# Designed miniproteins, single chains, part 42

Each design is a single chain, and the fold is of that chain. pLDDT is the mean over its residues in the fold that is shown.

## One batch from the design tools (miniprotein)

Design m1441
Fold by ESMFold2-Fast:
Structure m1441 (fold): chain A 68 residues (1-68)
Amino acid sequence: MEELLSLPREIQVSYITVELAKKLNIPITVYPGENVISASQFAAVMVRISADEEASEEYKELLKEAGL
């Protein structure tokens, strides 16, 4: 998304993590209107991503595509 590329790197990482979790149906809690997850939810998603080879590869590729 063009908007994602215009955001600071830290915010881009958060958005990519949330989008990947949604795309791969990884359970996370995001309140309505929030575009970032809490630090504990972020850690939980990262654990799930690292345990899943496909998710781990997708995450790395998304970061590379965003220039992160």
Scores: mean pLDDT 63

Design m1442
Fold by ESMFold2-Fast:
Structure m1442 (fold): chain A 62 residues (1-62)
Amino acid sequence: SEEELKQAVRERTRGKTVSEIDYKLIGEELGVSAERVSQVWLDDEVEVGVEDLKRAVEKVTK
């Protein structure tokens, strides 16, 4: 399902920078195209990344 794919992509990209994410490798592991992995990750990252960035900045600024 879409939810399962999103969770699997999230687990494999958690804590990674954009340059560290290998969409092709993740796609091969999940049995989907690299394009689909990047699309799912980007859509999820837009929501999670903004909130995570705010929390990370808060922690770093003490």
Scores: mean pLDDT 69

Design m1443
Fold by ESMFold2-Fast:
Structure m1443 (fold): chain A 60 residues (1-60)
Amino acid sequence: SLEEQLQQLLEQLARLDEQMRAILADTSLSPEEKERRLLELSRQQVELQGQLHALEDQLA
């Protein structure tokens, strides 16, 4: 269902946010390594947010 897809996307976005926070808190990573990893996760976040917006439009 659309509601199930919405719930899964919200869960994926929450997990992605947690991963980004973990990278920022990781004292073993250089600033450059953090930036590269965060850029990749940010791309995934933008894609998932786009999917979320499209589903919210369908549910409205």
Scores: mean pLDDT 85

Design m1444
Fold by ESMFold2-Fast:
Structure m1444 (fold): chain A 91 residues (1-91)
Amino acid sequence: SLAELSDEELLQALNDWLKLFHPDYKEPIELGKKYDKETEPFVYDLLNEIQKKYGLPVDGTFDEETLEALKEYVKKYNAQSPAQLLATPIE
C-alpha cells in the first residue's frame, strides 16, 4: 500500500511511474520544487488538487505540508499504486 511507504519510498514510486509513462521525463519529482501545468501536467494537477482538498496554498510547490497531505490522501483512499493515484481524480 502506498499509505505505508516512507517519504523517500513514496517519491521513488511516483518517479518510477512518471519515468515509465511520461516519454519526456528527465527530472525526478522532489521536495521544495515548484511544478507547472505546461512541463509536468500530471504532477501539477495532483499537487494542486491535494493542496485545495487540504486547505494548503495552491502554488504547485511540493513542500513538506503537501507531501503529508498526499500521504493522508493515499491512506484515506487506500491507493495501491502510483498509476492509480495519478490517474484517479482527487475527491
Scores: mean pLDDT 68

Design m1445
Fold by ESMFold2-Fast:
Structure m1445 (fold): chain A 85 residues (1-85)
Amino acid sequence: MVLEDGSVLEVPAGTEVTVRALSGAAAIRNLNSGELTLLREGESITVKVKEGDQLEIEAVGGTAEVIIDGETYTLREGARLTIKA
């Protein structure tokens, strides 16, 4: 599924979210702490979301994939997704 820029997904606390920088860079920002994780092309990370977390995922330089409970969401270049737990 391709997500529009500014999409928001609500997930239960304890959900694992995998972000893949499929082409170009992807950025994951924790909006509560301000912590930023930058993924290079081909890199992936899995984050377990905590209650009250707000994570912003941006496809910076190309396409990123976000995988939640086996469902794959595609972010095109410049698109941002906010995940709330």
Scores: mean pLDDT 84

Design m1446
Fold by ESMFold2-Fast:
Structure m1446 (fold): chain A 72 residues (1-72)
Amino acid sequence: AAAEREARRQALFDRLVDIGVETLKLAVDAVMEAREAGVPREEILPKAGEMTKDEFDRLNAEEARIRAELAA
């Protein structure tokens, strides 16, 4: 039924918002952790990227899967 498809789409949109929030929090937390650890300013972003790579790859893969389902 159309209502079931709309409920599924709403759940997917809600998960995309959650992924966006998780991604932002992960990035901010990693930058703050690197800063508090005394990493030089020019190295903070590369270090934060190294710390978060696997989790970002996981979140990006989940987002891509959800977007593919929404496009179908």
Scores: mean pLDDT 84

Design m1447
Fold by ESMFold2-Fast:
Structure m1447 (fold): chain A 120 residues (1-120)
Amino acid sequence: MEEEQRRRRALEEAEKLIDKASQVIGGLTAGVMVAAAEDPEKARELALELQRTMDFLRKKIEEIASRLTPEERERVLKRFQDAIIESARAGAATAARDPEKARELYEKGVKILQELLDEL
């Protein structure tokens, strides 16, 4: 594989991961917030799952970004961080307004996470 093709694939992979990570983190955050209102023990378990998932996603984006130029890496990592913050805020807001929709977002997020784990 040519070096330029490897970089282009890495950029495409990063964009796809950022999009999926947003959905996963938003869904997991929504799930934690819904559980916090009804079942504090379950909320703790889901919060730990969210932390582990964030660590996994951060490691994955850093691995992808290591194949980019320093300037591209900085941009990708910043976009990833911004996307995670925005999606977590959106998930929490959904849980406050519509707990049923928040549960649906959680289920969707879990499915997307499973797909990401299968892609390795």
Scores: mean pLDDT 85

Design m1448
Fold by ESMFold2-Fast:
Structure m1448 (fold): chain A 98 residues (1-98)
Amino acid sequence: SADEEREKRILAALTSAAVLLEKLKEGESFEEAVKIAREKLAELERQLDSLTLEELRELARKAMERAGATPETIASVASMLAGVDEEEALRMAEEILE
């Protein structure tokens, strides 16, 4: 459904944002972290039809836990990377990290 596709896109964006933040934490430059995150986003977007919502939620949860950033920071980065709605991304990030 359109709603499920929207949710999957936000989960892919959150996962990619978390990867960016993890790479910054590891000492990567902002430019390189963004390149890695954009590649991860492209990879996940190619897999949206083959990955379930549950699988994408687990990928997002693990990536966000590794990043160690706040839901607010992750949602802001997801909006920057993928153009997803920041408020919607924030709600999903908060739900996943509960």
Scores: mean pLDDT 89

Design m1449
Fold by ESMFold2-Fast:
Order: sequence, then C-alpha cells, then structure tokens
Structure m1449 (fold): chain A 90 residues (1-90)
Amino acid sequence: MKRIELEAEYSLIVASISVLTLAAERGKPIDVELLRKIAEKAVELAEEAPELVPELIEALERLREAAEKAGDKESAKVADEAIERLREIA
C-alpha cells in the first residue's frame, strides 16, 4: 500500500469505529455487518503497518465496552474477535 493510501485508510477506519462507538453510547443499534467489514479492514491495515496495532486495539476496545454496556452482545463479540486478531499481529 502507498503511504498516502495507508494514512487515508487508517483515518477512515478509526473514524468509522468512533461513529459506531458513539451510536452504541447513544443506544442506537450498530450495523454489525458494517462493523465486520471495518474490523477486517483494520486487520488488513495492521498486517501492512503493525505499528498501528495499539491505536486500532484502543479504538476497538472502546467500541466493545460501549456495545457491552448497550447490551449488543453480537457487536461486542465482533470487536473482541478483531482485537484478538490484532494482538496476534503485534
């Protein structure tokens, strides 16, 4: 991946996770299929740029906590599985 493309992808992934976290905190349903796509992109990005793993894990942990508090077990599980995959890269 080109550095500019990598920086753009990182920004979009983190922004997307933040939007879903805010939705969960406000009691709005998370689109779990969209979350799965974002999680897959985060793992793919981390494989090319392992230095981003800590920030990606932090963003997903915030999402998992918000989903758990909202009672959204499916979204919390998707975030947890992505965090485990990211830990294997680091």
Scores: mean pLDDT 84

Design m1450
Fold by ESMFold2-Fast:
Structure m1450 (fold): chain A 76 residues (1-76)
Amino acid sequence: MSPDEKILESKRKHYSQVLERAKKENPELAKEIEEKVKELDEKVSNLNGNDPSSAMEVINLSVKVQTLVREAESLL
């Protein structure tokens, strides 16, 4: 239902702001974040009832994306 969608919307706004700043200050880091987010989206799409083992890959990619986002936030 709707509560998770609000949380995701807030996270997407935060990621958008971090990416916009990273694009100005470190375009290489912004590119790496975009590539990892794209990989995560592909894994999440495959996770949609197809293969439970993909859940671990999604978790690992999520941690990697969080690490890169924190690196971009350090540019603040």
Scores: mean pLDDT 71

Design m1451
Fold by ESMFold2-Fast:
Structure m1451 (fold): chain A 67 residues (1-67)
Amino acid sequence: SKELEEKAKALAEAAYLGVTESEVIKRAVMHDTGLSEEEVEELARLYKEDKEKGIKYAKELLIKNGL
C-alpha cells in the first residue's frame, strides 16, 4: 500500500540519520517502533548500500512489529 511504502521510507531514513548523525534519533526510533539496536543498525546499513533494499527491510520490520 502507499501508506506502508511511505512509512517504510520514513523508517529507513530515520534509522539512517539515527545511526550516522544522531544517537537521540536512533534511540527515538527504537523506543517508538520497539525495534532492537541491531535491527535499526542493519536497516541503516542496507539503506546506505541500496535504498530499495533498505525500504524492503523496513517494510518487513513494520509488518513483523504490527506498525
Scores: mean pLDDT 86

Design m1452
Fold by ESMFold2-Fast:
Structure m1452 (fold): chain A 83 residues (1-83)
Amino acid sequence: PDPEEVAEVKALLQTQSPEEIIKNLEDQKELIKKMAEATGKLAEGKEIIEELDKAIEAVKKGDYEEAARHILRAERLLQEMVA
């Protein structure tokens, strides 16, 4: 991901509690799972969910830069899945 985009996402994450960020990421995982099942893109959905899981683990460790990197990778993969 672009370092400038990572810095922007990191700044946004730092305005929220870890619990709120984790809840939002878990909600995104459920949405991605349902989209993948509905479209038959199970492999693509799994790859996005793996990036979201890594973002959740980074948030739990207080590593917001790493969390931002994984969120941006998940977003890129989602754009490819729906293209």
Scores: mean pLDDT 87

Design m1453
Fold by ESMFold2-Fast:
Structure m1453 (fold): chain A 82 residues (1-82)
Amino acid sequence: AATVILPSDSLEELLAKGNERKALGDAALAAGDYDAALAHYREAEAIYEEALKRYPDSKEALENLMTVSVNFLEAAVKKVFS
């Protein structure tokens, strides 16, 4: 699924897009669809990383990036042991 990052996106718009992808990853992880969870978390990570590039002082973008990185590791570990 394509999430479009626009050059005009504000911090709030980037965070909303990242949070949407994180939520899709969380839902896939809960359903045991680890491949889908990894794909959505990778998309969320890219969006939060872009937010940090444009807004480097954003604690929220940093915290969300760290959270999605931890959730990605959980999905990756569960995929290996499933």
Scores: mean pLDDT 87

Design m1454
Fold by ESMFold2-Fast:
Structure m1454 (fold): chain A 72 residues (1-72)
Amino acid sequence: SLEKEMEIGVLEVALATTLSVSKSLGYEKAAEKAREALDRVREAAAAGDLEKAEEITRETLKEVEKLLKEEE
């Protein structure tokens, strides 16, 4: 369980970092997507659902990449 909690923590850090960087650079759509995903990952973490947390993180990072290309 501790290992699972640590893995979820890594996903939360990845999304929080993405949010912080996107916000600092003015990429508002990317920042909002990361913020929404962070909330959803925290919900999955509360349920102990690592697989769902990983899926949310993967899909969100793909969407952020697309948004960043649109903001170029």
Scores: mean pLDDT 80

Design m1455
Fold by ESMFold2-Fast:
Structure m1455 (fold): chain A 73 residues (1-73)
Amino acid sequence: MEAEEEIKNLLKELVESDPNISLEEIQAKLREKGYEIVLTGARTGSDLVENTTMLVRAPSGELLLITVPKVEL
């Protein structure tokens, strides 16, 4: 399976089950699936965009740039 698709589905499920889920909780769930959090980016300064960007490493060694909407910090 494509790691990028799997991680996006996981993030969607986590945010939909708990809209107030923290970035730390998302990172913990990703680690449970074997993903490594390499880097977290700053949120975009926009009236319409509240996204946190993360660079993660899949168990396969693949690097993925992921945007997480509605993350509470």
Scores: mean pLDDT 66

Design m1456
Fold by ESMFold2-Fast:
Structure m1456 (fold): chain A 75 residues (1-75)
Amino acid sequence: SERQEQWQILHELVDLGVEDPSVPIESLQRIVQTMVDGIKNKESLEVTKSKVRDIILSDPSIPEETKQRMLEILD
C-alpha cells in the first residue's frame, strides 16, 4: 500500500540521517514531520515525495552529496 511505501521511505531517510552526522537534526525533523503528516492525512505518496524533495532541495544546511543520497531514496 502507499502508506507502507511511505513508512518505508521514512525509515530509510531516518536511517540515513542518523548514520550521516552532516544532516542537521532540525533538517531531519522537518523531513520526518512532513512524511508523518502525509501518512496521517492520507496524502498520496507522489504528493508527499514532492514535498520532501522540495524540503531537501531548498535546505542549504544539507550538503549536496547528502541531498543526492536522500533524493535516491525517494526514487
Scores: mean pLDDT 83

Design m1457
Fold by ESMFold2-Fast:
Structure m1457 (fold): chain A 55 residues (1-55)
Amino acid sequence: SKAVVTIDTETGKVTIEGEGVVVTLKDGTKIEVNGKLVVDRNDIESIEADEIELK
């Protein structure tokens, strides 16, 4: 799986785009991304993918 991760420096929001990408939040919630997810950067524990591209 490939994740494309973009950070909005004005809002502190992170956009994660991909298929079969697993995002774990600090509260223990796991989200499988198949498309696009927008979350606050401070809430992210981990992002799991075979390849991660940062923009």
Scores: mean pLDDT 84

Design m1458
Fold by ESMFold2-Fast:
Structure m1458 (fold): chain A 65 residues (1-65)
Amino acid sequence: SSELERQLALGKELAEQFAKKVLSHYPDGKATIEVSPETGVTATVTTETETFELFISLEEAALLL
């Protein structure tokens, strides 16, 4: 796989883990994962009272690989 594919795969995994963890505390919340191949992966969880966001850049994913 290309380096970009590995970075995006890790970004998606971390974004999904973040969303699941937030939803465990906010079961009525809604999660969206956005993939931008040029920049990275964003997880957004919106609840009735708060919005939680995690952004994992391609460079950050590369450092974790």
Scores: mean pLDDT 86

Design m1459
Fold by ESMFold2-Fast:
Structure m1459 (fold): chain A 95 residues (1-95)
Amino acid sequence: NAMAKKNAEKEKVLKEFRTLLQELRDLLIRYWFGGPEEAAEARKRRDEVVKKMRELGKKYNIEKTVDEAIALVERDITQESMDKAIKLIEEALKK
């Protein structure tokens, strides 16, 4: 069933975005609460994670939603912002 394969692929992609958003959140925590050397490394790693998320967003034609999700987490590192960011990506992948 082609629909079952599409649903499995969307779930896999959503899980990948969850992992990348969690990595972004962890890096933002290190940036804000770590020492100067840790903050510099976190900034570099953040740019790599954001690039990966944007490339994945381009592949699935949800670039704008991915940028909005990144902005939510960067503005507020709470679990509520993480949940909102994931929900935006999930809804965009359904379209």
Scores: mean pLDDT 83

Design m1460
Fold by ESMFold2-Fast:
Structure m1460 (fold): chain A 109 residues (1-109)
Amino acid sequence: MDRLVEAALEALDEAVKIAKELIEKNPSMTDYEIVKEIEKKLRPLLVERFRAAGLTPEQAERVADRLVPHIAFAAVTVAKADPENQEAAYKIAKDTVLRLARREARRLA
């Protein structure tokens, strides 16, 4: 299940890029609105990646639904961190996503 964990971490990096772009182009958006927009873009991508990692369609949907909200929130936190704190925020986000993805991988075993 290393591929599931890798897919989740790659999704975090994509989510951070999306969050930064949304914040830059739409400074009036609330954190909740940014999270919702990231979830909308990230969910189908993560489902596809989990299916490529060997999950059934049903498993891919369930795992994506559990991970996407956490990845989106983590990404917004990183994107909104002060420049001097971005590296520390990213490390915390990565550790959180890694733990959650490993938990989902264990549920599938």
Scores: mean pLDDT 87

Design m1461
Fold by ESMFold2-Fast:
Structure m1461 (fold): chain A 91 residues (1-91)
Amino acid sequence: DIEEEWAKLSKEELIKVIKKVLDAELAFAESLLSQVDNEELKKKFAEIKKEIDKFLAELPDLSKEEAIEKFMELLGKLGELVEELVKEIQK
């Protein structure tokens, strides 16, 4: 289980992983968003990005458990957005 592997990392290592993964996922979602003309999906992306920016700012002050929980939540939201973007591109 990937969550168990993340729990084994130091706080510093976990923060580095979180930043790299969220940066990569945001870049991918943004690349898909550039191919669609859908204001609702653009708004959803902007809201998720704002939540991620807030989370990254709070990361040093969060426990490892809190950081992993919020990270999984944000990955879920990005995954749902990517699925919606792929469906929009296929129309």
Scores: mean pLDDT 85

Design m1462
Fold by ESMFold2-Fast:
Structure m1462 (fold): chain A 91 residues (1-91)
Amino acid sequence: RPPRVLVVDDDPEVREEMARGLEARGLEVLTARDGLEALALAPEADLVLLDDDLPVMDGATVAARLPEGLPVVRESDSAEERQAKLRAAGL
């Protein structure tokens, strides 16, 4: 199956734009508007793109509660860290 990316952002325009870009690259996309939706959908994902400024639960708390071994790309990640996480997810 195509790799699944979970896009977590409280802004629906940002979420839709990111989802569209990822789908154009042949990826399956799941979307979550907050940390609780992200945690519910995370078991179906191969990679998480996580906004640090979430309305229900901050990005650090969400990252700490995600499944072990699931790569999480955050806004605060360096370009090198982001590329390493994408590679770990087979992307």
Scores: mean pLDDT 73

Design m1463
Fold by ESMFold2-Fast:
Structure m1463 (fold): chain A 85 residues (1-85)
Amino acid sequence: SKIEELKKYLELGSEYKEKYEENPSLENFNLAVEYYQKALEIAKELNDEATIARVYLALGELYRLNKEYDKAIEAYEEALKINPN
């Protein structure tokens, strides 16, 4: 189901984000971003605003750590539009 795919991609995104924070390799960064983007697509289809906001925060953190500050700001702004708290 779409919900099962969403959970899988969130778990994989989180796993590779954690790996990237421990070992900042381009491979771990790219995989974390890819899985979170796949999760974001499904969360948007499901209108799951809480998950959309959470994924944008995770992407913002990844982009910030990779020094892609423009992308980090855009991701954080998207999260704030959905959940300002």
Scores: mean pLDDT 89

Design m1464
Fold by ESMFold2-Fast:
Structure m1464 (fold): chain A 84 residues (1-84)
Amino acid sequence: MKPTKAQQLLLSAAGKDPNAEATGEDIAEGLRKLFEDAGVEAKVTASPDAKEVHIEVPESGREGAESLAKALEDSGIKAKVTVK
């Protein structure tokens, strides 16, 4: 199947082929890289089937995490954001 735009972006951020099959760890690694590049400390966990993602960020990362969560949800991935 064709990977979603969000999966392609996350695979690319993780340094992987954007057309490859994305695992939950690939999605989590891509998200961690995006937050790292933005200077935000984030804790990201994903289910092995890449259907669920949980993102924990400080208040400074809230808008970015909410934006990414919306993009993931639009791609059929359940995303939950927790702010600490």
Scores: mean pLDDT 71

Design m1465
Fold by ESMFold2-Fast:
Structure m1465 (fold): chain A 85 residues (1-85)
Amino acid sequence: MIPVITEDPKSVEEARKLADELVDYGLSLINQIPNTGNRGLMRGLLNMIMDEINWAIDNNDMQLAMDSLRRLEDLLREIVTLKNN
């Protein structure tokens, strides 16, 4: 089941909680990707987005945190596609 952001977070604390849930899910899915090159690529992209979310939260940048969470959702959809192929 794909966790989906159904509501925009209203605080950096809510953004951090959503990021943690989405990252844990993404890591579990990445381990199920059959192609080793795709697994490495998806891990790299996930780590990059995590770094951006952490930076946004540390700097109280809600707009950047939101944009990074949306990119994380897009990445999770791609990971699911790769896992199923």
Scores: mean pLDDT 79

Design m1466
Fold by ESMFold2-Fast:
Structure m1466 (fold): chain A 56 residues (1-56)
Amino acid sequence: KEERGKILADLLLKRSEEEKPMSDEAIAKQIARTLGISVDTAKKVINEAKKEREEE
């Protein structure tokens, strides 16, 4: 389910802000590797996580 990708994206985005900054590409690659999905799909998940974070 897509929820796992969103949780991982949110976690990596928070880590990027608090610790070592990571590019969206680096985060997308980690998500793709972890979930076995394409980097393009991971980028969409990151964009959705960012929108939800901004709306909250």
Scores: mean pLDDT 72

Design m1467
Fold by ESMFold2-Fast:
Structure m1467 (fold): chain A 104 residues (1-104)
Amino acid sequence: DSLVPFSELSVEEVERIADAMLEAYKDELDSLKALYEKRLEEAKKKGDKEAEAESLFYLGLIYLAQGNLEEARKYFEEALKIAEELGDKTLVEFTRRKLKEIEE
């Protein structure tokens, strides 16, 4: 439920960890998606920008795991915008790397 810190990991290690996490939750991906969609809506209503960025980031990972690259990109782009507003350099760097991988 907490964002796993990826600041000390390579992109390849992040991909392996994401794949392992999504494999562990493979039968629960739609439930996990619904949970983060609800968390995103609540964060927006409360003005909780940190929770909003975190929820958008997890939704991007879930869509990426489902092979929906277009939706994954949209969620990562929105997470990036908020991470930049917050000055969260770690989330900015990680999200930019994910977007570059999807686009190339």
Scores: mean pLDDT 75

Design m1468
Fold by ESMFold2-Fast:
Structure m1468 (fold): chain A 95 residues (1-95)
Amino acid sequence: SIDTAEQLIKEGEEAYKKGDYKTAADHYIQAALLYASSGDFDQARETAEKLIKIAKENNMPFLLSRGYGVLGTVYDLQGDTEEGDKYMEKAVKAY
């Protein structure tokens, strides 16, 4: 649900402040997928893109791969399978 996704983002922000980027990423991934399943695709993409930015800024290719994978899943859930495939390819290349 959207309210659960908002709670996960808050928990992710606290983890990020502590330098626990993996826990922050796990929370953002869960939040993005919950937003997408609730039909809030704008918030889902924004959350996935925030994870991608964190991964790039901290040079974490495994998190970058996960961020692209989540964004691809969100596009697939929107019915945009071409964009979904594109981001899945980026996920494979990032790892």
Scores: mean pLDDT 86

Design m1469
Fold by ESMFold2-Fast:
Parts: C-alpha cells; sequence; structure tokens
Structure m1469 (fold): chain A 90 residues (1-90)
C-alpha cells in the first residue's frame, strides 16, 4: 500500500541518519583517541560496530517490514547508548 511505502521511506531515512551518526562518532573517536582511556575507546568503538552491524542487517531486511522496523528500533536504542556514554565521558 502507499502508506506502507511511505512508512518504509521514513524508516530508510532514519537508517541513513543512524549510519551518519555512527560514522561521525567513529571519526570523533579516531581524532580524540590519545585523550580517551583504552576502556572508553574500546566501548565506544564496540557500540559503533554493533550499530553499523544492525544497520547492515536492517538494509538486508527491507522486504520484511516488521523485521526492518525491529532492527531500526534496535539501532535507535544503540544510538541512545552511544549518546549517553559520550555525555558521561565529557
Amino acid sequence: SHMEQQRLQQLEQQLETLEALARAVRDWVEVHAPELSPELRDELLRLVDELLSTIEKAKQAKSDLQRFEQLVQQGLELAERLARLLRESL
């Protein structure tokens, strides 16, 4: 349906935003690596890698709207964890 196609486009836009965020955080960590503890760096990179992996799974699941939505939601939860960790570490 047209409504399902519109919903899919909105979820795809959210995925693009999540991917941009993940890459921006990865780049930030690489620039600030000398100022970060090894434990913090490893945890940030782990969350970035988990987020990117979830995004790739979501891209593969576009034909299953329910699974696609679930994976986008998991990506949003990982992004919230990244944002929280960054705020607590500043």
Scores: mean pLDDT 87

Design m1470
Fold by ESMFold2-Fast:
Structure m1470 (fold): chain A 71 residues (1-71)
Amino acid sequence: MVGRRVVAESGLGELTGKEFEIIHVGPDGIVVLGGVADGRVHVLVLQEDPEGPVALRDVETGEVRRYRVLF
């Protein structure tokens, strides 16, 4: 679901509450987020994990999914 906007609801520290774009979707629940916060470009690689610390909400649908940070 590349091009979708998500908001970090928890688990990303200073980046919590920031919007990101899903720039890539890979196998095994891998999602790559891109965004700009505080004048810096952020690229985050996450993996879907129902017990993960990161909660991302889709801006259009309101769906919340949980992830862990890979880097």
Scores: mean pLDDT 80

Design m1471
Fold by ESMFold2-Fast:
Structure m1471 (fold): chain A 64 residues (1-64)
Amino acid sequence: DEIKKKIEEIVRKLLEENPQASKKELESEAFKELVEEYEIPAEKIPEVQKLISETVERLLREQA
């Protein structure tokens, strides 16, 4: 799943740049970068936001 890989890539990059970033900061910045790179249909935005949230939670748990 290409979009999942890209979300993980973005979140990992953001964490490398700011290891103390909050979940909300990571979610907001990852969403901004994703919508700049990809044309996301409005009906898929909630699904993408959920996927970003899940990825951020997982990576923050791995970091801890």
Scores: mean pLDDT 78

Design m1472
Fold by ESMFold2-Fast:
Structure m1472 (fold): chain A 83 residues (1-83)
Amino acid sequence: SVVVTANNGQTKTLEVGESATLTAKGKGYAAFKATNTSSEPLKVTLISKDGLQTGVVKPGETALLIVPVSGDEGTATVIVTKG
């Protein structure tokens, strides 16, 4: 699983092949953490208004995903696949 946490405290747990849309609060940017709790590397893809960001998160590691924000909120879709 990957646990995704927005900077507003919203949390989602995603399995391989799953996605979730999260809103985060911030001034100019909003941050999400993605923690890989599985035993295998997982690819985490972030889709926002500024395009696609992707990274491989190793077992037990946390990736920081950042979304630009116009105003006080940003929306991003997070997708988990095999790494």
Scores: mean pLDDT 76

Design m1473
Fold by ESMFold2-Fast:
Structure m1473 (fold): chain A 87 residues (1-87)
Amino acid sequence: SLKEQLLQLLLQAFDAALAGRDEEAQRYLDQAVELAKQVSPQDRLEVYEAYLRYALRVYKKRGDEDSAKAVEEVLAKRPQALARLEA
């Protein structure tokens, strides 16, 4: 699906950026931006959450505690925002 393709591009961009391959990372980001125009706002939010969960796993494996904590804080706030909209 377009949603799964968007996620794959973002994960590839993240991995390339961490490896210092800035040109490759930018190429994947450019492709992701174009594909995102064809993806619904709801599906983009789901892709963003999956991307954050991937980034959290990578930062934890690398011992980057500060980056991991920042991602955990973003993820923790999302359920509370959704609950307020349902009330």
Scores: mean pLDDT 79

Design m1474
Fold by ESMFold2-Fast:
Structure m1474 (fold): chain A 61 residues (1-61)
Amino acid sequence: AAPSLGELVDRLVENVLRAQEQGNEEALARLSDVFERFLTDPSLSLAEVAAELDEIAAELA
């Protein structure tokens, strides 16, 4: 099931912290883009954000 807005924000932050700890610049750049776009455009689709976060999380795993 699709997570809530708050859950997506929390997951995004967790992925950023993990990427920073690992020094994964590619993941950081992607997460930074998603984060800034998400915050700048609050009407952004939750499904789109969730899909992109899943992609990045898989790369960090």
Scores: mean pLDDT 75

Design m1475
Fold by ESMFold2-Fast:
Structure m1475 (fold): chain A 100 residues (1-100)
Amino acid sequence: NEYYELLFITGDKGWYFLDLKKGESISITVPEGVELEITVFSGEAEINGKVYKKGDSVKLKPGDRLEIKALSDSTLLELHMTGSKEAILATIELLEASKK
């Protein structure tokens, strides 16, 4: 039924779980109209050159460069997004398409 089984959208808010394998990376520019907070739910990730562990969070603004590298197997990142439904969906599609 849902396009993304790990996505929740209510009003101007979206919550998404991004699952990464050890060594996977993402490199994007945060889309216009989206504010993004990334919290490490499990595992560890390098985000914009800094190591983030379980419970650590970082906030990003539209136009910010975002570079993620998963440092552990089953690295799970909780994304809290604020923006229009269209901008939130476009951001998730960009993140998933950018996995390497």
Scores: mean pLDDT 83

